# Designed miniproteins, single chains, continued (4): the designs that were tried, part 75

Each design is a single chain, and the fold is of that chain. pLDDT is the mean over its residues in the fold that is shown.

## One batch from the design tools (miniprotein)

Design m14595
Fold by ESMFold2-Fast:
Structure m14595 (fold): chain A 83 residues (1-83)
Amino acid sequence: MSGEELYRRYKAPVFGEDGDGNGAESLKGASAEEIRELLEKGFYGFPGRVGGGAMPAMDPATFPDFLSDEEWEEIARYLASLK
């Protein structure tokens, strides 16, 4: 699965479809390393759920509880390509 598909499926509901932050920190223009850290913090701390748009249903049962290092890297590279 591409980084775009992974982001849109698992992180876009939290950070916005274009990585614009959706009320959290914008992911555009950051390095892949910084994006990875922000996505990991979002996974564990859900910063995008505070101050974001409508966040009605982030059911852990339908959300993966882990992503591989390769999948995190693909998401980070996709978002780093958005300028």
Scores: mean pLDDT 53

Design m14596
Fold by ESMFold2-Fast:
Structure m14596 (fold): chain A 89 residues (1-89)
Amino acid sequence: GPRVLGILIDRRGDTYVARLSLKDAETGEVLDERTLEAATAEALVAQVVAWAREQKPDRVVILASAAARDVAEAIAAALREEGIPTELH
């Protein structure tokens, strides 16, 4: 079925953390999972975009804590520029 990449973004002290889960939207089966950590927003954006290019999701859904909102918005913008439909919550 359609490949949906779910991204949970948080900030823990001076580290940005993204937990990524690629799922089949029809079955809910987890196809792949990854945790990415970066000291800067720019580094996390680059890592998330690189993994999304590899996994080729049909859409992305981002959920972010308030402390990570700015980096989540940057990730959403970068993924949309790659032509990937992206929702931010």
Scores: mean pLDDT 88

Design m14597
Fold by ESMFold2-Fast:
Structure m14597 (fold): chain A 67 residues (1-67)
Amino acid sequence: FEKADEVADEAVRKALEMNLSEEEAIQTARDIARELAKKAGLSDTEIQYAVTRAVERVRREIRRRKE
């Protein structure tokens, strides 16, 4: 899952870079994570892991920044 974690981190970074609303950032992170994971040739299980991790991390980061 090391590659899936890298994909999740990159998706979070890109989503946060765009200054989107929380809901939009979560959706963007999900879409980017899925796309990057597929391009990296990850299995279905690893794609699901990357998407789940990206959503979890972007949500946590946005809440931390809100106060």
Scores: mean pLDDT 80

Design m14598
Fold by ESMFold2-Fast:
Structure m14598 (fold): chain A 77 residues (1-77)
Amino acid sequence: MDKPSVTLLSGPVEVGGKVRDANVLVVLTSTDDPEVVEKLIKEIDKIFENEKIDSVQIFGTPKAKEIIEKHIKKLKE
């Protein structure tokens, strides 16, 4: 997969083995580069401002995943 990205998937999706209508945010990060992680966070912020997110899937390095998960938790407060 070519680069770090944030993608919003909307409509019928399989979540936890069941098909339902959902907004799923998919975050991909293959790097711990703080500048790349910061750009992904800004994209996540914009999506959360405009869309109701039902599920978040994060794929990447353990450190970048932890930072992004912590940020998303704050957005849901």
Scores: mean pLDDT 76

Design m14599
Fold by ESMFold2-Fast:
Structure m14599 (fold): chain A 97 residues (1-97)
Amino acid sequence: PSDLEIVRGLLEGIKAILEELLKKSDDPELRELIERALAAIEEALADPGDKAKLQRALELIKEVIEYLKKSDDEEFREYADILEIYAQALEQMLEEM
């Protein structure tokens, strides 16, 4: 696949995970962080070549990851680990752009 196809795939993967997490959480702070990240992901998906939009999405994704890492819920920490793998891959793609 092209680099843009890989970036799109990573963003779609992160989006799916965040949507699943949003269904499982009643925490208003976490829900707000996820909704902000999803909005930035949608902007990046509309223009996957825009490094600034990708960087903004990555920063908001990292905020969700940090919040989940502080959770007493093992399932939420597992989501953080999965999201971290996707975020690292997206960050590497950004460095190549």
Scores: mean pLDDT 87

Design m14600
Fold by ESMFold2-Fast:
Structure m14600 (fold): chain A 65 residues (1-65)
Amino acid sequence: MKKIKITVYHGDKPSPVAEAIKLAAERIGKEAGHEVEIEDVYGGTRQQVADSAEKVVALKEELNK
């Protein structure tokens, strides 16, 4: 199995968006048959949280080839 590493940024407080991004990344990796390592980073900016969501969408396309 190939291992894919993805960083998910959270704000200073719990965010439903960041939690959804994390869950989506794990599901996408499992569906593609790859091991996904999630790194949770707290204290991120709102821009970093938004960028994490875009990375998850891009990851789905990348793994599908």
Scores: mean pLDDT 68

Design m14601
Fold by ESMFold2-Fast:
Structure m14601 (fold): chain A 77 residues (1-77)
Amino acid sequence: AFETEKRFNKIMKELGISREELGELVDELLAQPSLEEQKKKLEEWLKKNGLEDKREVAEELLELIQERQEKSEEIAK
């Protein structure tokens, strides 16, 4: 949805990353077997990029990924 794209664009701007980098991060997070592993991978990514102070923005990204997964599962039922 256009509104979801707008939210992703805001997160990219706040984190100072490109659309390509965001896509790679989202793919890595979606490849994790659980929400706990997704959080761990995200924390590692934040530390690697010196963005630990942007944790709240990163948590918004996890929420968007979770919403997208839940909606996809609901449509598949």
Scores: mean pLDDT 75

Design m14602
Fold by ESMFold2-Fast:
Structure m14602 (fold): chain A 68 residues (1-68)
Amino acid sequence: MTVEQAVRLAVQARAGVPLSELVSEEEFRRAVREAARELGIDPDADAESLPSERLGALARRVAERLGL
């Protein structure tokens, strides 16, 4: 599972609804790219290679950027 895929699942779990009902695919990918860049995380890396704390921080920043 990629970091982007793990973030998508975490943000959906937090929102309680499918992410596609809240934001466009383009908006989500942009938020992930920008947040990942700020935190020095590769969104295409294996999520399992990332500490859960860092993945949580990225998911939180993505949710913040999306207003969720």
Scores: mean pLDDT 82

Design m14603
Fold by ESMFold2-Fast:
Structure m14603 (fold): chain A 75 residues (1-75)
Amino acid sequence: EVEELHKQLAELMYELAENPSLEKLREALEIALKLYELDKEGFNKILEAMLKTLETLFSTEEEKKLIEEFKKKLG
């Protein structure tokens, strides 16, 4: 369900802001991709804010590569 995925993503983003971790980043990106496939218009409304937050929290080479691969999958 789209609403369920939005809730899960919001919870993961909150957890990431408190305690950044590679595992939670991967989970958040997976849910974000599912949301993009199911509700592109709704997801695009939050995409820029989400990416800005993730890029601020994650600055290692591995973390940046995960975010860039995610961005490529969005087109």
Scores: mean pLDDT 80

Design m14604
Fold by ESMFold2-Fast:
Structure m14604 (fold): chain A 91 residues (1-91)
Amino acid sequence: SMEEELLKLLKEAKEELKKNNGEISDELFEKVRKAILSTGKVEFLDRKILVEALENTPEEEFSVESFLEEVQRLEREELEEGIELIKKGAE
């Protein structure tokens, strides 16, 4: 039930993204963020990662699990990029 409600919110966000040229409203973003954080699988979620995860998760295989895996992947990539930028700035 909670997973079904989260899936509906994610699909709503994906449709709003298509309608508004890649933009999501603050109201819908906050609803989706709170729902995702309630799963305990994600500790922090910014709008950029949410948008990229929604765009990168294909509709054919769209599930709460596949979406959360994409969020976690993007968070890891952003951390790795930040570490590399710090290393470059120190040289």
Scores: mean pLDDT 77

Design m14605
Fold by ESMFold2-Fast:
Structure m14605 (fold): chain A 90 residues (1-90)
Amino acid sequence: KIEEARKLLEEMEEKYREAKEAGDAEYARQLVREMIKKALEVLGDNPGVTLTAKAVLDMLEKDPSFGTALFAMRALISAVKNAIEELEKE
């Protein structure tokens, strides 16, 4: 469980780096959708992760910009980090 969450975090950080290097808004948006799917599969029972996923999906629908996609990625990464910290205390 904790190992799966940590592996997910590393994958998300790699995708964030790829998005920044590519500089492509549509590619970044696709990566955010993939990150959301994986985050919900691993940490779908965590309220912070589920609420953040919903919020970033709403943002992407309203603003297709590259900056919004990068912000969404950082928000998801932060939510996953917080979820891992909660799991480590159990």
Scores: mean pLDDT 81

Design m14606
Fold by ESMFold2-Fast:
Structure m14606 (fold): chain A 68 residues (1-68)
Amino acid sequence: MPSEEELVEEFRRELEEMVERGASEEEINAFTAKRLLEMHERGASEAVLNEVKRLALEAIDRVRAAKA
């Protein structure tokens, strides 16, 4: 099982790649929801789930700022 640090780092990397590709808010939300479900099912801690949510919100804010 990947470490909590590895799970967060992998998610962050994938989010940055999506933002750089011009992914929509809908795509980021769908990706985040899928990863949160997978992590929860594998027994990830609340700290990891909260960090994933925080990173997703930062990515969405960045996408919104670029579109505004």
Scores: mean pLDDT 80

Design m14607
Fold by ESMFold2-Fast:
Structure m14607 (fold): chain A 80 residues (1-80)
Amino acid sequence: MAEEVRERVRELIEKGASLEQITTAAAKFLIDAVDQGASREELNAMIDAAAEALREAGYPDEQVERMKAALQTVVDDALA
């Protein structure tokens, strides 16, 4: 669920994880959600939740958009 992704991203930020590690963890949540039959709308909400957690932590828009693009690619590949 979107809130679980948000909480996990916040936890990783607090632990000093890199943007790559955060993106990888969020991608795993998306893949698990696809396997469970999540809709594209639900998957997009999860991506938005991860992006919002980065913005709340003060990440610049460039890095937030880079993560969103990577996660969107994961969703598109998983649904192909």
Scores: mean pLDDT 84

Design m14608
Fold by ESMFold2-Fast:
Structure m14608 (fold): chain A 81 residues (1-81)
Amino acid sequence: SIKEKVLKLMGKIKKEVPPNEKGEFKISNVSKELAKHTNLSETEIEELLKKKDKNGNGYLSNKELMEFILEEVNNGKLKLK
């Protein structure tokens, strides 16, 4: 299922992109990792992630990142390899 693929991808991101003290992931590092597993470039992913960064600090929570991946996969913008 799409949900299982997203959960597996989240596991890979958490392993390769260590979260900060608040448990948040740096957008630039997430963009690099997601580009390896999807159809989009680092720049395209970073632009999409910045739209979810409501406080503008350059970081996303685990919940925000998971919601982003699910939303973009469901709308067809993000295709998982």
Scores: mean pLDDT 82

Design m14609
Fold by ESMFold2-Fast:
Structure m14609 (fold): chain A 76 residues (1-76)
Amino acid sequence: SEEEDLLERLRKKLNLDESTFLSLKAELDYIKSKNPEAYEEALKRIEENMETLTVELVGKIIKEVAEKHKVPEKLA
């Protein structure tokens, strides 16, 4: 799927190991379970920033999208 292709591009761009990638995927899946619109916005922002992506920027995008859509943090 286009979603899976985007996540694979992200994994390669940031050279993520399997453990880190699965953790990121789990966090995105959690956001999707709480608010699908937040999930779609997070993926769109990741795609738009693909050329300049860092681990820190991905974390910032996820946090900002979750806060905007009032998604609670998975681990308090």
Scores: mean pLDDT 81

Design m14610
Fold by ESMFold2-Fast:
Structure m14610 (fold): chain A 97 residues (1-97)
Amino acid sequence: MTVEEVFAQEAPAALEGIKRLAEDIKKLLEDVKKNGLTPEQRRELVHKTIALMLLAALSGNEELVKKARELSRALDNQDYDTAIKKAEEIIKLAEKA
């Protein structure tokens, strides 16, 4: 079995995983905007963003990879409004893929 064959079987699960991670990130960022950022939330955001970037790369969808990088950059700049918007764009792309 090739990597392409494995991915073809698992692609719907990868896209659902991307959607769930983006939804979780959006929810965390909305909470951060209301209540401030805790060390636990920062660690969770980093872990979920890394997982999102890896799944986007595995999806082979270059637009998802691009949006995941834009989300990561917004988080690095503490631009939570842009990060939420990028998470919403990722959710929409994963639903259409």
Scores: mean pLDDT 78

Design m14611
Fold by ESMFold2-Fast:
Parts: C-alpha cells; sequence; structure tokens
Structure m14611 (fold): chain A 82 residues (1-82)
C-alpha cells in the first residue's frame, strides 16, 4: 500500500476509533503503518515494518476497539525495536 504519511495516519486513527474491529480493518491499519514508517523512518528494514504492522493488527483485534493512540504507538515501537 502506497499512502502519504497523513493518509496512513488517518487509516490508523480510523481503526483505533472503530468500535467494530474486523480482520479487514486491522489488516488495512497494519499496511498503513508500513507506509507511515517508510515516511517517518525510511532506514527501518522491511522485516521490522512487517513486525510493527503485525503488532498493531494483533493489538486492535485483541482489544476490540478499546485501543488508545498511545497503546497503538507503543505496540508499533516495541515491535519495530525488536
Amino acid sequence: MNLSGNEALEVVREAIESKEITEEIAEKAGEAVKSLLRHTDPSLSEEKRERAAKALKDTLLANKGKVTEDEAAKAIQDAAAA
């Protein structure tokens, strides 16, 4: 997915604010995170971007729409740093 940084951020925000998280919404948010990380940290490897995307997807699905932006950001950062 090729999104601008602002478009990627909006997709992630929409997923976080959604009261009904489907696997499709979570997958879309994960792909948006990969695009966002390419804009904010282009030195980050594709493998680390994939881990960050998976972490956000797993967090959104586990919490069924009760995820804060801070919790999402932490999940992304922790997975990208691993």
Scores: mean pLDDT 75

Design m14612
Fold by ESMFold2-Fast:
Structure m14612 (fold): chain A 108 residues (1-108)
Amino acid sequence: MLSPDEEIEKLIEKGEELLAQAKKSVADKDYDSAIRTLEQVVNTVSEMGIVAAKNGKLSDEQIEKIRRLMGEMLLAVAVAKSDPSLVEEMVLLVEKNFEEIKKILKES
């Protein structure tokens, strides 16, 4: 059985790989692939939060902060879908919020 810390670390690695993939798609001007990959990043972050919360790793304040950061990521995906010219900016926003969530999980 994987420990919760090992499970979270694997999800962090998956999220980092997906972010790298989204950046490559932006460089290739494949905005549809970049947007789909950003949706997968948000789903991976959701799984991280569920694993951490289920195992008592997060305070109520940390759970609320993660929910807020995830909400901003979901909005970023919606913005990118509406205006593909903003995809690069939305990738940077998702990356920033991913790094903040990663810090919260490491302090838990």
Scores: mean pLDDT 85

Design m14613
Fold by ESMFold2-Fast:
Structure m14613 (fold): chain A 81 residues (1-81)
Amino acid sequence: MMEEYLKKAEELKEKALEVMKEMSEEDKEKIDSLMEALEERAEAAFKADKEKGAEAMYKAMERILKEAEELKEKDEKEKLA
């Protein structure tokens, strides 16, 4: 199960980074700060328990992607208005 979580986390991180490329600098900083905080917690968990850490990393990346997509949609609406 650990390998599946890590693979999904990597895929979600890649998608989040692609979304971030098209965001405003302000929103990039917000997502970068969130990613940093969540990755720090996931790394601590992974050091203590690889299985739980992998799951935490997957959930962290899922949250980061969701936040990035929401901010990008808001930015696109505001820029085109």
Scores: mean pLDDT 77

Design m14614
Fold by ESMFold2-Fast:
Structure m14614 (fold): chain A 74 residues (1-74)
Amino acid sequence: MTELERNLAQALLDALGFDVETVARSLYLAWKKAGASVEELRRAGQLAADMASPEDRPKIEEATELAVKLLEED
């Protein structure tokens, strides 16, 4: 895992108190600013899910997929 992927996974975890759409939008903007690939975004989402409690994993997975859709539409 790259430092970029780790930092973005931590940012996703830190945003878990917000709604899914807000988390996805902030994740998308951070990835776009960093010049990250779709693959790096998915890897960071998987890392965040692995680090999170079981109850938070669905929210992380949903936010990651929504962020991927936003990135692919650009």
Scores: mean pLDDT 77

Design m14615
Fold by ESMFold2-Fast:
Structure m14615 (fold): chain A 113 residues (1-113)
Amino acid sequence: ALTELADEELREAALRLAEGVALSMAAIAGLEVSAVEPAGAEVRLTAEGRRYVSGSVRVTFADGVTLTVTASWVEDEDVRVTLTTAAGETTELDTPSLAADAAVLREAVEAQR
């Protein structure tokens, strides 16, 4: 269970999840990825005493466009995914559909071209 993992294991899990989601969405969107790099990972307590976990990866596409994919969750809650552009604009993804999320990723990349 996620609640049984140490903070460092949770940071690594969040980074791996962010990378996996980013690569899967890029593949479905038909976007060529040239690099994926860790951008940050965090574990902290919420005001309610539950652990908040996040991991972010910076994705560089073959044409040099970049964005950040963040996977985050609160202990015992569903994972949330957000896209952040180089300009700092953030869009939350609806995670039930990778195909819909891939379309959002494609639009975010095209807007930066």
Scores: mean pLDDT 77

Design m14616
Fold by ESMFold2-Fast:
Structure m14616 (fold): chain A 93 residues (1-93)
Amino acid sequence: NPLIEELIEALEKGDVERATEILREMLTSEDPELREIGENILRAAETGDLSLLPEPIRKFLEEHPEKWKVLRQAALPLSVDRAVEELREIVLK
């Protein structure tokens, strides 16, 4: 999947903004499999559970543990956006 390869490149470069953009593309994809991958990456960043990551990303982070902070920083605005949207749905129902 080209988005997984692009995400690994963004993490390698420490490009937090690009990594966030790629994760957002996954989460908003019309492909339910790609959305599930994005959700699993977001959950992995939130929990530290590497087993949720696609194999190429997991292997990259196992070899470069210092890049984990880049993924966590990239995921943070998306986690906040999800929490805000969930709160809005509760208030509007």
Scores: mean pLDDT 78

Design m14617
Fold by ESMFold2-Fast:
Structure m14617 (fold): chain A 90 residues (1-90)
Amino acid sequence: SLEKEAIEAARALRYEEAARLIEEVAGKEYAEIFRTLYEAALNAATEEPDEEALKAAEYVEEHLETDEKVQLVAEVLEAALRAERERRAA
């Protein structure tokens, strides 16, 4: 499935492919939520999240249990951040 491919792309550090697959499955708005939250998480040590990142995080938190597209974004984001952390630890 495209959902599984998005998660596998994220695990392989292919973040552009992961975002493209989210866009194909869920649409551009959900791909933008992914990009916004991913960028904010990478920069969390050096800067505070902006209003766009805070709104995106709030939307995900509120809809995580009810929106399958939000669930996909959250799962791909978790996979991407875990892969990035493992890369930096190596």
Scores: mean pLDDT 83

Design m14618
Fold by ESMFold2-Fast:
Structure m14618 (fold): chain A 64 residues (1-64)
Amino acid sequence: LPSREQIAAHLKAQGVPEEFIDEVTDKILEALQKAAKEGKRVLIVVSFDENGTPVIKVIPVPPP
């Protein structure tokens, strides 16, 4: 699993506002930990709504 600091750095590079970085990082880390525990692959998509609030989608990736 990537570290919390690595996820936060990536989100900052993608233009996520500083005020949301900790919240979004925690949610991504939780989703990745859950997927790892279940032996599943997931795609994490972060988008922004019309108010600039981050929306996090966890999409299951089917095995090859």
Scores: mean pLDDT 75

Design m14619
Fold by ESMFold2-Fast:
Structure m14619 (fold): chain A 97 residues (1-97)
Amino acid sequence: MVVVLVPGSGDEDGKLAELKAEELRAEGIEAIAVALPDNPTPEEIKAIAAEVVEKLKAAGAKKAVVVGNSRGAEVARAIAEALRAEGIEAEVLEHPG
C-alpha cells in the first residue's frame, strides 16, 4: 500500500505534505507527496495523475490511499480514478476544508 499526499489550502509549496510523507516512510509506510501549482488546470491535473500512476506502477503497488482536502480533494479524486483505470486499488480520504 502506498499513501499519496496531495497538498491542500495553507500548504502552497507542498512542504506539509512532504513532511507527512517523510513521517510515514520513517514508520515503514510507502508514501509520496504531490507537488501542485497554485491553480492547476485540468491538463496539469491529468499530468500529475499520470506521474503518480507511473511512480506507483514502478513501485509495484497494488493499493493506494490518496489523501487530499480542500483544493487538493479534486486532484486526489483524479489521481484515484487514474490509478483504478490501471488496476491499482485506490481509496480517497478527504477532509472538508
Scores: mean pLDDT 76

Design m14620
Fold by ESMFold2-Fast:
Structure m14620 (fold): chain A 74 residues (1-74)
Amino acid sequence: SARDLLDAFIEELEEMVRNKASVEEIEEFIRRRRPALLAAFDAAGREAGTLLSTWAVYYGGALFESMVIERKEK
């Protein structure tokens, strides 16, 4: 389902942040996964807006956390 795909995306994103992936690596991961996620969200009908909002909040948070980690290690 679209939720299962989103949950898998979030788990992978959180793992990347835990492993200190660079901002560039996280941005590339988001770009690579975006088409499949958006297609799944669109197919979810009434839940599309909620899924899109949840996705945006999590990747925004991951990018922010990764930027903080990078600044701390530079």
Scores: mean pLDDT 79

Design m14621
Fold by ESMFold2-Fast:
Structure m14621 (fold): chain A 97 residues (1-97)
Amino acid sequence: MEEREEEIQKLLEEKDEKGFELLIEVLLNDEDPYRRAKAAIILGEKVPKELHERVIPPLIEALDDEDEIVREAARQALEEIGGEAAREALRRHEEEA
């Protein structure tokens, strides 16, 4: 992941959608829960406002991840992103999870 993280970081600095698409892919499909959790955290910290609508649904899906670390990271990412949609998703999952 180190080499890939550097590439993703450069794409994020340039606000390239490919960087966020790669992070969403890792978040939902990577076999390693630590890599999925890291992807959620980066999405929460680095996503520009114009991409929030694209990132919130995969983060909501990650709230139901099989691994507790990923669920916690997705919760933190949604808190960081904020807004009404993220707050509603967190409220529902905190009461039902």
Scores: mean pLDDT 75

Design m14622
Fold by ESMFold2-Fast:
Structure m14622 (fold): chain A 68 residues (1-68)
Amino acid sequence: AALQAARDAARRELLRRMVEEIDNITKKIKELSKYLTPEEVKKIRFKEMENLFKQLREEVARRDAALA
Protein backbone atom coordinates (compact mmCIF):
# COMPACT_ATOMS: atom_id res chain seq x y z
CA ALA A 1 0.00 0.00 0.00
CA ALA A 2 2.64 2.55 1.04
CA LEU A 3 4.93 1.45 -1.79
CA GLN A 4 2.18 1.93 -4.37
CA ALA A 5 1.31 5.37 -2.96
CA ALA A 6 4.97 6.43 -3.23
CA ARG A 7 5.13 5.25 -6.86
CA ASP A 8 1.91 7.07 -7.72
CA ALA A 9 3.19 10.30 -6.13
CA ALA A 10 6.49 10.05 -8.03
CA ARG A 11 4.66 9.41 -11.31
CA ARG A 12 2.40 12.41 -10.76
CA GLU A 13 5.42 14.63 -10.10
CA LEU A 14 7.10 13.36 -13.28
CA LEU A 15 3.90 13.93 -15.27
CA ARG A 16 3.67 17.46 -13.88
CA ARG A 17 7.23 18.23 -14.98
CA MET A 18 6.61 16.61 -18.38
CA VAL A 19 3.54 18.80 -18.90
CA GLU A 20 5.74 21.85 -18.28
CA GLU A 21 8.34 20.48 -20.73
CA ILE A 22 5.59 19.85 -23.30
CA ASP A 23 4.38 23.44 -22.91
CA ASN A 24 7.94 24.71 -23.45
CA ILE A 25 8.35 22.54 -26.56
CA THR A 26 4.96 23.66 -27.89
CA LYS A 27 5.99 27.32 -27.46
CA LYS A 28 9.28 26.60 -29.25
CA ILE A 29 7.52 24.79 -32.11
CA LYS A 30 5.05 27.68 -32.42
CA GLU A 31 8.01 30.03 -32.89
CA LEU A 32 9.65 27.67 -35.43
CA SER A 33 6.37 27.24 -37.33
CA LYS A 34 6.93 30.74 -38.75
CA TYR A 35 9.96 29.34 -40.62
CA LEU A 36 9.00 25.68 -41.22
CA THR A 37 6.38 23.90 -43.31
CA PRO A 38 3.29 22.49 -41.54
CA GLU A 39 4.49 18.95 -42.33
CA GLU A 40 7.88 19.57 -40.69
CA VAL A 41 6.20 21.19 -37.68
CA LYS A 42 3.99 18.11 -37.20
CA LYS A 43 6.97 15.74 -37.48
CA ILE A 44 9.02 17.77 -34.99
CA ARG A 45 6.08 17.96 -32.55
CA PHE A 46 5.49 14.21 -32.70
CA LYS A 47 9.21 13.44 -32.27
CA GLU A 48 9.54 15.80 -29.30
CA MET A 49 6.41 14.37 -27.66
CA GLU A 50 7.55 10.78 -28.26
CA ASN A 51 10.97 11.55 -26.77
CA LEU A 52 9.39 13.10 -23.66
CA PHE A 53 7.02 10.17 -23.12
CA LYS A 54 9.87 7.71 -23.71
CA GLN A 55 11.97 9.51 -21.09
CA LEU A 56 9.07 9.48 -18.62
CA ARG A 57 8.44 5.77 -19.24
CA GLU A 58 12.13 4.98 -18.75
CA GLU A 59 12.26 6.91 -15.46
CA VAL A 60 9.10 5.21 -14.16
CA ALA A 61 10.30 1.76 -15.26
CA ARG A 62 13.71 2.30 -13.66
CA ARG A 63 12.07 3.35 -10.40
CA ASP A 64 9.69 0.37 -10.45
CA ALA A 65 12.59 -2.01 -11.16
CA ALA A 66 14.60 -0.55 -8.27
CA LEU A 67 11.66 -1.17 -5.94
CA ALA A 68 11.18 -4.78 -7.09
Scores: mean pLDDT 75

Design m14623
Fold by ESMFold2-Fast:
Structure m14623 (fold): chain A 77 residues (1-77)
Amino acid sequence: KKREIALKIVALEMQVLALETAVWLGEIDPAVARPAIDRIRELLKKARQALEEGNFEEAEKYVDEADRILDDLVAQA
């Protein structure tokens, strides 16, 4: 469980890095992308903290919310 959640967090962090690069290259509107990226980063920080505390259910909720925001952003781009 912990390893699975950790891998999801890492995967989302890598996707955020790709989105940051896309914003830098002008492929996505910063006005749309920046609020979403900031929210995803906040959720991933909370997910990592919950994971370290052994609160796997809370960590999964944060990961799921971050993933949903990411999906919404790429669907709009």
Scores: mean pLDDT 81

Design m14624
Fold by ESMFold2-Fast:
Structure m14624 (fold): chain A 120 residues (1-120)
Amino acid sequence: MAYERLKKLVEEYGNEGIEAAKAGDLGRFVRSATALGAIAVELKRYGNEKAQELADKAIYNIGKALLAAESGDREKAVEYMKEATKNVLKAIDEAVKAGLTEEQFQRMIDAGEAARARAE
């Protein structure tokens, strides 16, 4: 199911971003953050009002995480990345309740993968 694959992928991107932040690996961190951001943007486009609010919170935390990572603040980068990942996962759960289709979830997966590839 595309929904289950999307949740797993978001968890994988979030965990990779957290590990990259701990290691001070800015390049790997940016790839994970941009992938999560792309998924959040798609959730904002297709999600209901609750999913859109959670996606906005995710985008805000991704921005803060990127600024923290760029400034070398590893602990804040980890904290903001955890919050971003949590909000994306909550937005996905709200989108499922709103009746989003397998095709819409597949588009979110495709957007995340494409954004990650472009950031390399």
Scores: mean pLDDT 88

Design m14625
Fold by ESMFold2-Fast:
Structure m14625 (fold): chain A 75 residues (1-75)
Amino acid sequence: MLEEIIKELVERLRQLGAPDETIELAVRAIKAAYEGNIDEAMKLASEAVKLTPPEVRGEVARLISEAILKIINEK
């Protein structure tokens, strides 16, 4: 499950043209959320969004938030 969520998030972020740094931070945020470290996950997600170009920032933020919620609510 975790690996599938990470794989889907990475593929979707790459399709949007997100920078590699954004993708790396997003993956770290998902792993932190999975470990139950929600504060760290939110910090990493915030940094990922800040590094994202304005044109795709909203979509990137949505995808990261959706992935974190799937981890928290589903498993």
Scores: mean pLDDT 83

Design m14626
Fold by ESMFold2-Fast:
Structure m14626 (fold): chain A 66 residues (1-66)
Amino acid sequence: SLEEEKEKAVKLIRDYLAGKISIQDLMDQVPSGVAATAHSLHRQGKSEDQIIENSVKALESLYKAK
């Protein structure tokens, strides 16, 4: 479900930002658009809250397209 995918994405993004998993691990476990959003915003120095919010919005947009 969308809620399960959101919970999974938030946990993995937090683990990625904490250095617990690599970008490759994130890309293997979440949709490419979500991982790309998180990576891009992290490189731009955005806050964890901004990264999570925008990555979740990317996931919701992908889910609505199905």
Scores: mean pLDDT 84

Design m14627
Fold by ESMFold2-Fast:
Structure m14627 (fold): chain A 60 residues (1-60)
Amino acid sequence: MSGEEVFLRVFGRLLRGAGAAAAPDLTGIEDWSEEELRKIPPFSELTDEEFQALLEWLRR
């Protein structure tokens, strides 16, 4: 399945987890480097295949 599904799953999880804690400012996430994205816990849990699909979707 495509990066859209991966994106929704990751952000759905992140938003639910944020709750009372200050949510990370992801406004410029498309400008972040691949290395920086891989360090973020929600993205670090992704497989290489899922991460690549997500990156392709972000570029679309």
Scores: mean pLDDT 62

Design m14628
Fold by ESMFold2-Fast:
Structure m14628 (fold): chain A 64 residues (1-64)
Amino acid sequence: VEYGKELYKEYFASIHGENGEKLKDLKGKSPEEIAKKIIKEYPEILDILSESEIGLVAAYIQTL
């Protein structure tokens, strides 16, 4: 969970806001759905993060 928060702040906070203010469309979704959405919108992220790490980011986003 904490690692997912650090990855979010490093790679996504500049785009979606530090507290996920621009991620309203992802509220109420499962971590699996959030991870799938991230990969669909940012496929290049797989060159930087593993699927497991993207899952940790998705789990963190679900807490926002």
Scores: mean pLDDT 70

Design m14629
Fold by ESMFold2-Fast:
Structure m14629 (fold): chain A 66 residues (1-66)
Amino acid sequence: SLEEIGKEVAKFWGVSEEVGIEAARLIYEEKLSPREAGKEVAKKYGVSEIAGIFAAARAWELLNKQ
């Protein structure tokens, strides 16, 4: 689920579960790139743009894992 993916992202990058879940949602449901999703989540939750982008990139990897 998006919640499980978001929690997994949070464990690896030290961001909150809410940040990880929102990053996964923006990629999966809104079809944003990791860069766009990362910038959006960083703005929404007040984390650094770099942290948001790395969280979104990890969410992308987990969503596309076979």
Scores: mean pLDDT 80

